# Ledger of designs, part 68: designed miniproteins, single chains

Each design is a single chain, and the fold is of that chain. pLDDT is the mean over its residues in the fold that is shown.

## One batch from the design tools (miniprotein)

Design m2354
Fold by ESMFold2-Fast:
Order: structure tokens, then C-alpha cells, then sequence
Structure m2354 (fold): chain A 97 residues (1-97)
């Protein structure tokens, strides 16, 4: 799954920027979301990605005085929002069918 591969790649990038418990939590949620996407549990995957975005936003606040890390995490949060929107579109299409 392209979405699952993308979620796993983002999980790695989050851990590279923040190796604290916040970054590890976000990465675990994204790995779980990737598995949920592959298994067709799209609503569960959306909730996991949204929880990961919350964790990334906490990391952005933590790094507010580190412009490079804050910018990298902001880009990651934006990409995760786009992934959540893509999974939500697929979920609504499947639900309507």
C-alpha cells in the first residue's frame, strides 16, 4: 500500500527529528496506522494518524526555539494531514458503496 509505505517513511522522519517519548509515540501511532490501512481498517487508521498529528504538534511546541526542527515537524504535520484526508476520502467512498 502506497499510503502505508508513506506512513512508515514519515514515522522514520519523526524519530530522526525527535528521539524523545513524544517522537517515539508519534512513530508507533504511524506504524500502527500503516498496518490498519493495509488491513482495511480505515476509520481506525484515521484516528491513529490524527493522534500522531497531536503528538507532532506537541513536538513543534517543544522545538519552538529550534527553527530547523520546528520547520521539519511542521512539514511532517502537513503531510500527515494530507494522508489523513486521503484515507478519509477512501473511507467515505467505501462507506457510500
Amino acid sequence: SEIAERLREVAKRVQEVDNSEIGKTAARLLEAAAGAVEDGYLETAIKMVESAIDAVNLAIEKYKDDPEKAAALTEIAGELQRVADEVRRRYEEKKAS
Scores: mean pLDDT 88

Design m2355
Fold by ESMFold2-Fast:
Structure m2355 (fold): chain A 102 residues (1-102)
Amino acid sequence: SPVDEAKRARADVNTLIDQAIEQLKQGNRTTALFLLMAAMSTLDLMARRLGVPESRIDAVMAQLEKLMVEASKSDEEKALELLERMRALADAFMQEMIAELE
């Protein structure tokens, strides 16, 4: 069902962001960046498959990309804060998608 697809995507996105945070803590910023890009791609693809308006997807993706870029230029403490903010934004968007399918 579309609800089950959205729930799986939410779990996958959160797992990728968790892995990115762990890689960042280990000093592996390049791997963390690729994991964040994978999370964003997963979110974008599922939002499109679920028929979310392109304007809404583009707005959320722009915010996530901004946080990711800021994190890449920040020290570890600030980067971790920005990744938690990115997680919260991504998760809120996925929760809204799930609610709209009910």
Scores: mean pLDDT 88

Design m2356
Fold by ESMFold2-Fast:
Structure m2356 (fold): chain A 103 residues (1-103)
Amino acid sequence: MPKIAVVIVDDDVEEARKAAEKVLEVAKKLGIKVVGIAILKSDEKELIEVVKTLKEAGVPVVVITDSEKLAEAAKEAGADAVVLKPFTEEEIAEALKKAAEAG
């Protein structure tokens, strides 16, 4: 069973919760196990450290953010997929599949 981690960057806790619920719904439909969801505020250094830590632990990582700058930082840190908000269910499904294939 593919196992992945998801990092959601959002300064709005309620919007982050809605994104997390959609991610879990889509992952369940795809048979992908989400081992953890981290919700972070818009802090580039913390995002890079979290992504690197998860990758060092051998866990594929999907990052969700509304910032192209943070999306680029996540890619450079080794994130397996990045999704920009606003996102579609299809974009989440593609990102989850891509990360699952990397693990």
Scores: mean pLDDT 84

Design m2357
Fold by ESMFold2-Fast:
Structure m2357 (fold): chain A 83 residues (1-83)
Amino acid sequence: SEEERQELVDGILKAAEEVIENLTPEDKERLRAYVEEKLSQMTLEEARQFYEDVLKRLEEAKKAGIKLTLEEFYQLLDLVASK
């Protein structure tokens, strides 16, 4: 559903805020649009799997004390989407 897709988007954005240093409101808006576009190209099942894979990688980075740039975060999203 559209509601469930938005929950996945919100979850990814929340995780991004914890891993990306100095994420501005404008950067967050652009990132949200990017994630929404990526998920719009997926079935709901594919979107859930993408979400789980992204969150796993972000949680590993967070536990390791690694901060990502916005560009590195986009690269991570593209890598997970391409498999």
Scores: mean pLDDT 83

Design m2358
Fold by ESMFold2-Fast:
Structure m2358 (fold): chain A 77 residues (1-77)
Amino acid sequence: SMDERRRQLGEQLVAATRRNFDLILEQADNTPGSKEDTIQTIRSATTLVTRHALSLGLEPAAEEIRKLGEEAIKKVE
């Protein structure tokens, strides 16, 4: 069904975003002095992916992605 497809798409988008942020954070841990650039990268990615999710009507996924971005930024700070 369309609802099942939307739920699955949202779950996939959240999972991909989480994986991407984990990789960004791992790279940041191994790159001294990159905090500001890393925060900007996460912020930009969060904005882009959240906007994309909202354009697809995936509001719960958009909210989860926003939270993932906030959590990732806190880990860099």
Scores: mean pLDDT 87

Design m2359
Fold by ESMFold2-Fast:
Structure m2359 (fold): chain A 73 residues (1-73)
Amino acid sequence: DALFLAERPITARELARAEGISVSTATRILNEYKKKGLVRREGKGYLFDWQAYMAEAHLRNDQALIEKGKALV
């Protein structure tokens, strides 16, 4: 997942290109992640918030999400 591995803010267009999806789909995904607090806006793009992701994964007691989060660092 290009968003989760991004070391810099990523735009919807960049996410769409990296994942092979449409810009509208990338925008929908980023808006959903933003609503859940999993990404934060940095200038013109979005950056994955690993701490917010891990907090959400632990809140849900979702072991697969927790292990995925650990693998991202």
Scores: mean pLDDT 67

Design m2360
Fold by ESMFold2-Fast:
Structure m2360 (fold): chain A 115 residues (1-115)
Amino acid sequence: MEEEVRERLRRAREIARQLGNDATAARIDAILADDEKVKQIAKLYAEAKKKLKKILKLAEKDIDKAWKELEKFLVEFIKKMDELGVPAPVTTAEALRFIGEFLQKVIELEKKKKE
């Protein structure tokens, strides 16, 4: 998990540099230099994966309830990432990835209902 988080942060830093966003790149460098922050972010990612898995399971029974749980989860995840000093573009990219996984699950479930 820590190495997965470090790799994602390194990629985000490289993209920020390529786009000329030196301030965002510097913020990511500061996080990568702080082993305790990386561990806290890795813990949030591990908790996020567990929560998302439960939400995807809930979608099999109630898509609307699962969507509400996803919204609550994303609000809390974004807040905690912001508290750790993670730049908004990095947090937004991860939030969109979680939304994408949820939407893929909904598409699969809707296809099964039409059988």
Scores: mean pLDDT 82

Design m2361
Fold by ESMFold2-Fast:
Structure m2361 (fold): chain A 86 residues (1-86)
Amino acid sequence: HMVLVRIEPLPEDREAAKALPAGTLVTVEFKDKNGNTVTVPGIVGADGSVYAAVPESQGIRVGDEATVTYPDGRTLKGRVVEVRPL
């Protein structure tokens, strides 16, 4: 079963993140509950948040840190602010 995760950039990176068009495909890395790195595709939403579908079994939670890698190779730090069932 999958969950939808919403990621907000850290406050210092918010303005840079807003400059990215909605629909931009990104790569998202999380640390799971066991300390393993989980890498999933994500997309920039119309609100400027990054959205990713993640298996519920990975145990991603609100407050977890994520690294977002953009198509140009730039990386930004973010935080999980919402987890919703798909």
Scores: mean pLDDT 76

Design m2362
Fold by ESMFold2-Fast:
Structure m2362 (fold): chain A 99 residues (1-99)
Amino acid sequence: MVTDPEALAKAFGVPLVELDVAAGTQTFEFEVNGKKYTVKVTVTADSARIEVYDENGNLVNTYTVTGLAPGETRDFAVPILDEDGNPVAVLRGRVTAAP
């Protein structure tokens, strides 16, 4: 069984998108199949919220990392789904909580 983000992206035939976010709010953009997606990551002392928006500004995916300790770094990997539920990308990320 394959569980790593690179293997998941390969299995779905979609790109792997990587990001690294320290405390605060950061925005990342990526494009797949001619469509732009915006990833907004908000990191606090105890949690991180990942919101993915389509090119029209609609929220299409949301993920939350909870139970962070102050200053903790945690890795995550999540699929990005289109409006039909098909994977279009895999996000591999790292979040670092506020101290």
Scores: mean pLDDT 76

Design m2363
Fold by ESMFold2-Fast:
Structure m2363 (fold): chain A 86 residues (1-86)
Amino acid sequence: MEEVEELEKVIKEALELAEKNAEKLAEYLGISVETLKKLLEQMRVQAKELVEKLRELAPSEPELVKRIREKAEEDLKKLKELLKKL
């Protein structure tokens, strides 16, 4: 299931990138590093649940999975651009 596997990779890259730059992101957002890490952990759990649900939906809703992957790739690109400025 290529679209879901690609989405999982994009989400993993985004979360790893955010953790590596947690101090800069926390300053940008005006929150503590501890608060950011807690939010990233919640996002990690939610992402895992989303990926599982999309795996079940992918055979019947391939266009939905593709749209979610494309949005995740755009969000990752925006995160990378933001981090270059910080």
Scores: mean pLDDT 82

Design m2364
Fold by ESMFold2-Fast:
Structure m2364 (fold): chain A 92 residues (1-92)
Amino acid sequence: SKEVEEAIAKLEELLKKIEEAESKEEVLKIAEEILDIATKVLLAHKPVAEATGLILRGLGFLIELERAKDVKEAQEIAKRLAEYAIEELRSL
């Protein structure tokens, strides 16, 4: 659907912004936006039980990100989240 295509394009834009982030706080903010967009789109297209997998894994990435030693490690974690979210939306 057009909504799914627009969401994927936005997540790809956010994936690029992760590379430009200068602080862990900026990376965390981008990661939270990725999870928010992906969760809203999945919940609009799938039952809550099926969307729960993304929500739980997304929370796991946020916990890893908070524990990251530096911006580079945070960027690597946030990229994995973005790639996971994009693939989940492509499955719709």
Scores: mean pLDDT 85

Design m2365
Fold by ESMFold2-Fast:
Structure m2365 (fold): chain A 77 residues (1-77)
Amino acid sequence: PRILELPEEVDERLVEVLMTDLGLSREAAERLVREGDVEPAVAELRRQGRDEEAETLRELVEAKRAALEKVLARLAE
């Protein structure tokens, strides 16, 4: 649903942060943004020796996904 376009704005910021600050590949960033699949991003960060950032990213994605899910649920009600 493109009512608020909130997911797209959040996704754009996430992609930029993932690619610019974390140095993730576009494929890993897109998987995370489009499917919420953190596994490729975590694997890439671990290959770069950034285990702490991988764990932080996982927590942030879980928190953001939960928040977006609650917002979407409220809009549907």
Scores: mean pLDDT 69

Design m2366
Fold by ESMFold2-Fast:
Structure m2366 (fold): chain A 65 residues (1-65)
Amino acid sequence: HMEVYAEKKLDFSKPLEEQIKEAKEAIDEFVRIMVEKGLMTPEEAERFKKEAYENAKKRIEKLLS
């Protein structure tokens, strides 16, 4: 069990970047759907994505502290 834990901890820095990418992809898909349905303008979508990206990064970074 400890060996498995140590192995996962060594890969922790790599999954962090992947988690950020996955979060961005989910945000992009959500925003794309909202724009397609006319529930959000492209300008609102860009602002939302920027804030959501920053929030996702901050949250993931906080896990490292």
Scores: mean pLDDT 68

Design m2367
Fold by ESMFold2-Fast:
Structure m2367 (fold): chain A 88 residues (1-88)
Amino acid sequence: MENDELAKKKQKEIEQDLAYLKGLTREEAESRMREEAKKYAENGDLDNARYVALLYVEAFGNTPEAQERARRILEEAEKIYEEVKKKK
């Protein structure tokens, strides 16, 4: 039953992240998410970098603006990840 507690903990973390992002302007949230995604990508963690881009769309809705901002976040992270991957 520890798996149910882990799932609840993860859900709570997602809810806290969404609340945090919704408290920022769209521009501040994009900047913050770009920084976070970049850090994940630099550590070779593309899955979390992708999660950060999706979290932006989840926080601000599925609008063309939010999709374009999330695309920029993901595109920069993927570019950084490819550079890290080449060093291995």
Scores: mean pLDDT 75

Design m2368
Fold by ESMFold2-Fast:
Structure m2368 (fold): chain A 86 residues (1-86)
Amino acid sequence: SAAKETVENFLKNIEKLIEKIKELMKKPDGREELEEMLKELDSQLPKVSEALSQLPEEDRKKLGQQVLEAVGRLQKEIQKYLESLK
């Protein structure tokens, strides 16, 4: 379904961003690129929320949990990046 594909694409985008952040470690000039990518990801949140609401209960719970975990991993990598600049 289009809804499932929307959530799966969002998860893929988070994983790509995490890998990019790892490449940017200790690079202050990477901050602007990271901020732009985060802004783009944030712009997708309403569409992802809507997509999750359209999924069957089982898929919604499973994919919703995966989104929560992926966002948690992203937040930790952002924190590591910021600490790497100190």
Scores: mean pLDDT 85

Design m2369
Fold by ESMFold2-Fast:
Structure m2369 (fold): chain A 62 residues (1-62)
Amino acid sequence: DLDAWAARPGHRRAVLTLRDGVVTVEGPLPAAVRAALTEGLLSSPREGDTEIVWDDEAAAAF
């Protein structure tokens, strides 16, 4: 269960939704990472929801 995994200490989740050329981001992504992922979705149009999940080790790379 992804929701249970993301609820664990040190685990995070965000959802990016692309619809009609608009990207909406829900969750605690750093602004620079949010901007980069938004550009990626707009450059490769793929409508729907994209879930990003990470832990403390992955967060150190952001």
Scores: mean pLDDT 64

Design m2370
Fold by ESMFold2-Fast:
Structure m2370 (fold): chain A 77 residues (1-77)
Amino acid sequence: MRERVREHVERAIQALKEGNYEEAKRHATEALVLAGVDPETAERIANLLVGIAKEEGPETAARYLRNLVDALVAARE
């Protein structure tokens, strides 16, 4: 579980740094769904993270994604 979530988070962050927003959205959505977020909410959050990456940079978006996923995984266990 945690390893699969981590893989999608890492792939999303790499895609954000590369400016590949479609890949970033796909992997961020999957990480959030695996962490227990419903698909509709996961897509909204992934879109917000892409917006943050465009305005504030990929490192800021990466920090938000890591913190959110870590909090969600901790809350379920």
Scores: mean pLDDT 84

Design m2371
Fold by ESMFold2-Fast:
Structure m2371 (fold): chain A 62 residues (1-62)
Amino acid sequence: DALRAAGIPQERIDAFLAGFAKWAERTPDPAERERGRALGIAALVANPEASVEEAYGIGLFA
């Protein structure tokens, strides 16, 4: 994925995906899930050293 290609450690990618999966379970709208995933990925690519929680939150907020 783009996250791995950007040099983000797999453990951080796994943590992000786990957090996203939990959020997606509470978010039934597929369009909102896709938007949240795309924003979270973009945030992690822009800030690879940020914590997964910080990057995910920024992606959802953006």
Scores: mean pLDDT 62

Design m2372
Fold by ESMFold2-Fast:
Structure m2372 (fold): chain A 70 residues (1-70)
Amino acid sequence: MEALKEEIRKKAAEASKASKETLEEYKEGVKLFEELREEAKAQNSPETFANGEAFVEAVRKGAEEAEKEL
């Protein structure tokens, strides 16, 4: 899982180097995953929630790193 999170973060950072538009798209994607995370918590599905949270966090960190460079 950690390796996957790191890979996603790298991909997000690389994509944002192409344009600010790509960075904004990643941020919108993170919001959608956060909404799905809230639904998973309501169903008391710890595994689903943990996996979703890790994915969202990885993308979010990648986008933040790219934003600082822009």
Scores: mean pLDDT 64

Design m2373
Fold by ESMFold2-Fast:
Structure m2373 (fold): chain A 69 residues (1-69)
Amino acid sequence: SPERVAEAARQPALESGLDEDTARKVAEMARQAESPAEAAIRVHEKVLEMGGTPEQSARVAEAAARAAE
């Protein structure tokens, strides 16, 4: 479900040290994704746009993609 994909992005974002506003926006990108590949791309781009590191971006994108399967 879109809600589960959103939560799968939000939780790792918070755990990796991103703030609540960033985590919420990243979760919204994950919610809008129509495939695992799109979830990974959208989450990756949003984390970097919000000032996250490549390592944070990769971790959160992987979690969102797995949940979208």
Scores: mean pLDDT 82

Design m2374
Fold by ESMFold2-Fast:
Structure m2374 (fold): chain A 67 residues (1-67)
Amino acid sequence: SSLSDLLDRAVLEVWVELDYSLSVEELQEVFKRAVERVKENPELAEDYEKLKEEVRRIVEELLKEKE
């Protein structure tokens, strides 16, 4: 699978965990930041669970920025 497929799966799985509480715009921002994190740390593409945890951290950071 391509890196894009892994990122799509990680973002969608986290979205489901959050009971679809994020808007489409927020999901797009999460995806964008996740791509940037993988570019900075390519090792994230080697560990799906670590990648998924990074996506959760991005969501928490994004939600904190809105307050």
Scores: mean pLDDT 81

Design m2375
Fold by ESMFold2-Fast:
Structure m2375 (fold): chain A 83 residues (1-83)
Amino acid sequence: MTPEEILERGKEIEENLPEAAEIILNSSGKNEAEEVADIRRKLEELGKTEVLLPAVNYIVILAAEKGVSVREVAEEILKEKNA
């Protein structure tokens, strides 16, 4: 992957992080599978699945690496973008 491709992917993810975080925080489910299903449904409803899914996946991976909930990462993202 070229440095330009890395920067482009990073910018796309960063631009979509607040919207992805809002979708995650508005999602609901008794377990991970139900939450993922609700997130996917909301992405499809917006017609932005291909655009927002990388940002959602980034949040999920980051939460797993930190050992925290996906919702905690989403809340942190929205706090950082509150300007």
Scores: mean pLDDT 74

Design m2376
Fold by ESMFold2-Fast:
Structure m2376 (fold): chain A 88 residues (1-88)
Amino acid sequence: SKEKVEEYAKKLIEEIKKDAEALLKRSASLTPQEKTKEIVIWQVRAIGKAAELYILMRQEKIEQEEIDEILEKFNKEVKKEIDKLKAA
């Protein structure tokens, strides 16, 4: 259902935000090279979560317009976290 998908999307967003916050807190103890590697790993994981969300929406037979809207909201949240990580 759409409700199930929206709840799952919210859970994934909370997970990426927690991971980003944990990385930000550790960033002060990391070398610039280590920080860059950790940010890349975080980005790859976020991409994986977006793919998983897309697959779920297809399985739940969500309409394409709604899929695009949910993914746009998800990608917007990912971009906010990337910007925070890069600014730190």
Scores: mean pLDDT 85

Design m2377
Fold by ESMFold2-Fast:
Structure m2377 (fold): chain A 76 residues (1-76)
Amino acid sequence: VLDKANEVAAAVYQAVRAGKSPEDVARLVEEKLLEHGVDPETARRIAERVKDAVEAGYTPEQVAALAAKLTIDALS
């Protein structure tokens, strides 16, 4: 669980730091969660919450931490 959450967080951190759009970051999160066995409805909801954080101007560290927490919750 933690290893998968850290992978999602690292990918999100790099995407936000690289200036990817909220839509691209959301797509990345959804794809990674589906790859890790999260159901499509839950993956979409998590991706939307991460997208909202990016749109709100949260830092790469803050968005990555949110993605990690939501991934842990989904896989537990």
Scores: mean pLDDT 84

Design m2378
Fold by ESMFold2-Fast:
Structure m2378 (fold): chain A 81 residues (1-81)
Amino acid sequence: MTPEELIELAEKTKELGKRDIREAAKLGVELAKLALEGGIGLMDGLTELAAKVSEEAKEHVEKLKKEFEAYGKRLVEEAEK
């Protein structure tokens, strides 16, 4: 699974949450937790790799990681409310 596919999955989970947070709790929360754990680990590795290519690439991946983490955390918090 590519980093882009993980980001797309997180965005789809966010869109599902806009429709019905209660339904998102059953599907999106578990998916978001799994995606966060796997995606954050992948993003950490990708950030290290990007740093070897350029500073701009590293900053871009780091920003995406933080946005991905924030979105998933917000979805989990809303669904568990």
Scores: mean pLDDT 61

Design m2379
Fold by ESMFold2-Fast:
Structure m2379 (fold): chain A 94 residues (1-94)
Amino acid sequence: EEDERRLAEIEAELDRMRQEAEAVKPYFEKHASPVARRMAKILEEKGREVELAAFYVTEAGGLKRGLPDHVVTAAAGISAAGADILEEERERLR
């Protein structure tokens, strides 16, 4: 089915995002601002695993590029919201 193909694509994207988050998590924990660390904790406590993974990847990437903390954290928040939409689509296709 076409829906099965789309579901597999979303699952692959979410798995890739999780793997990238695992790889960058040590960098995030060393370099992230106090605000970013608090946001990550809130997402973790709420069980928002997909949003948390997207947040780690975007925050670490922005910090490695030398972007200002407030710009990086705003972008990470937007990335997390986008990941939540993908998770909702995945649940709808199941």
Scores: mean pLDDT 77

Design m2380
Fold by ESMFold2-Fast:
Structure m2380 (fold): chain A 127 residues (1-127)
Amino acid sequence: ALEERIREVKPDVILTTLPLEEFKALEEWARKNFFIPVLPLTDDEEIVRELIKKYIDENKLYMVPLVKLSLIPGELTPERVREKVREIIAFLEKLGHKNPKILAVSRDPELLEAAVEGGAAEGFLLE
C-alpha cells in the first residue's frame, strides 16, 4: 500500500501526475495523516493557483515557490518530469534540506521512471 511506502521513504514531498480529483484526495489524505505536502505535476494553471491560495491562507508562504515549480506548461513528458524533479530537489536543498526525498505517485510507469531518474527517492505506481 502507498501508506507503507510513505512510512519507509519518509518523503519531504510527494509529487503526482494524477488527475485533479485524485490529486485532491491524495493531497488531503497525505497532509492530514503524514503531514507531507503533495504537489501536482500539471499544465493546469488553475489548480496551481488554488493550491498557492490555500498555502497563503494557511500562512505557509515557504510552499508557494514549490507549488509554482510543479507547473509544467504544455505536454507532460518524461524529460519535463525529470527536469522538474531536479528543480524541486534543488529548491528543497536551498531551503536547508541536506538530503531531500521525493516520492513520485503516478499511473504512468514512464513518467514514474523519469521522476526517479530526476532524483526522486522512489516511484509508486497506482493501478
Scores: mean pLDDT 84

Design m2381
Fold by ESMFold2-Fast:
Structure m2381 (fold): chain A 98 residues (1-98)
Amino acid sequence: SMVEEFEKLLKEMLESIKKEYESIKDLPKEEQENRLKLEVEVMLSFIRMREWILREVEKASEEELEQFRKVVIETLDKLKEEFPEVSELLEEEKKLIL
């Protein structure tokens, strides 16, 4: 399904963020956190774009939208566990999901 492909892409993005964050461990902490925040914002923009496509273009069913929301929440929770520094940003985004 489109939601299964989306889940795979989100998992790949999460792994990419983890790898990039590890690669900048020698930078000042403030710069590490700013770069992490930018990478997370890119992922959040992708999520919003996919939500719009599912709702407005694909005219997805309520069941598909619910599955999409579940995948997004699970991904944001995993990201919050890995990066407590962006916890506040992620909790705010969870409030805006479908």
Scores: mean pLDDT 80

Design m2382
Fold by ESMFold2-Fast:
Structure m2382 (fold): chain A 90 residues (1-90)
Amino acid sequence: VTRHIRQGRRYYRRGDYRSAIRHARRALSQDPNSADALRILSDAYRAMGQDGTALYLRGRSYRLQGDFDGARRIADQLRRRGYVDAADDI
């Protein structure tokens, strides 16, 4: 898990967002509650212009870290942008 998180961050820093996503997904397959892996996925999808997906993943990361106020703010942003199903999943 930790190895995939480190590799994901390294690839993200280099601008290799596809490799960052692959490593973050592998970390999530080993620990579905990895807030770090969700953060890497969110950052990579945002850099690739997939704002709705990035925002959803950020909201999930906040919830897993116990930041319910942060998660709620993200859910409200998703609803305002029309991503109602994603907002309901946070």
Scores: mean pLDDT 76

Design m2383
Fold by ESMFold2-Fast:
Structure m2383 (fold): chain A 67 residues (1-67)
Amino acid sequence: GPEAAGRAGREAAEAAKTEEAAEYAQFSGVAMSSGNLEVGLRYAEKAKEAGDEEAARGAREAAILGS
């Protein structure tokens, strides 16, 4: 649910190697908790493009929990 999605996004942001990847992971979690699945998944993709696969995984986990 929304709370779990938000928490997963925060945890992914804390685990991220770079601030850029952390921001994208956090934005993904916030978007998912607000019901914006497309936006959340897009931010997960941006985290991966920033070179942080672990942050991208956490962002995707937030998407699954927000579903």
Scores: mean pLDDT 70

Design m2384
Fold by ESMFold2-Fast:
Structure m2384 (fold): chain A 69 residues (1-69)
Amino acid sequence: SAVDEAVARIREAIAAGDVAAAVELTREALQKYPEQADELVDRAGRAALAAGNLEAARAIGQVYREWRA
């Protein structure tokens, strides 16, 4: 699915240690797939936590809070 592709791109940025890219990709995905926002952010955040990247997990959560505010 398109959401699976978006999460895969975010996961790639997280694996590369590129928090800025993970943030940008998350913002882009929320704009493209607002109906799947909760699933997308949950999957991206869990991927960051699984990778041990707490900075990315926190930043992804912040992007979601900013987007829905």
Scores: mean pLDDT 87

Design m2385
Fold by ESMFold2-Fast:
Structure m2385 (fold): chain A 75 residues (1-75)
Amino acid sequence: FTEAEQQNIAKLLKGLRETLLAKGVPKDDANDIVQEVFLAINDNKDKYQPALGSIYTFAAPIIQRKVADYFKKQA
C-alpha cells in the first residue's frame, strides 16, 4: 500500500473501533476485531485494485465479514 492508503487504513480502523464501541461492543473485543481487520487487509493487499475502487471499498467486505463473525459467536 502507498503512504496515503496506509493513512486511510489507519483512519478507517479508528472509525471502526468507535462504531463498535457505540454499538455496545466491549473495548477488548473492539480492539481484537480492529486487529483482525488490519491483518486481513494486509493479507489481501495483493488483491487490491485501485481501478475497482478506493481503499474504503476494498476494506468494506473484510470489515463486514469480521464483524459478522463476532456477532455470530455472541449468538
Scores: mean pLDDT 76

Design m2386
Fold by ESMFold2-Fast:
Structure m2386 (fold): chain A 92 residues (1-92)
Amino acid sequence: MTPEEKFLKGMRLLEEGIRLAQSGGPLEEVKRKFEEALEYFKEVLNDENASPGLKFRAFLVLKALADGDFGDIDLPEEVREFIREKARELLK
């Protein structure tokens, strides 16, 4: 999987997690999708074949989520806290 494919997979998993949460889907599945998305962004940061611009975009996503910056997205507090904690762990 290329760094670009990893980034796109991460973004897709974020979108799927948001849609599932908004539809009242299972919180465990929502958390799993977000955790997988965060892992793909971490892989982009650690991929020496990734461009500086792509690494910066992956970093910005992880940093925003670690800071609790979900924009206007309405997510359950348990999901928000799970994402914040996981993103913080990945940025250590």
Scores: mean pLDDT 86

Design m2387
Fold by ESMFold2-Fast:
Structure m2387 (fold): chain A 81 residues (1-81)
Amino acid sequence: MKELIEKAEELEKKGEEYYKKAIELAKKDESEALAYFVQAASYYSEAAKLYLEAGYKEKAEEAENRKKELGEEMKKLLEEK
């Protein structure tokens, strides 16, 4: 159980790191920014799965919400530029 939670937290940190890089790149290279967004979303998705496996539904929902926020930012970059 503890291992699942620790892994999920580690994945969320990676998601945050990739999200930050995507935002920094958004003004210079949209294609590279998109790649970082996709990877960040993948990390949050895996974190949510691990939280559900551990029985922490609320934390899983928070990770999914963060993933949705990433998707909205990515869509904005693609369609509003």
Scores: mean pLDDT 80

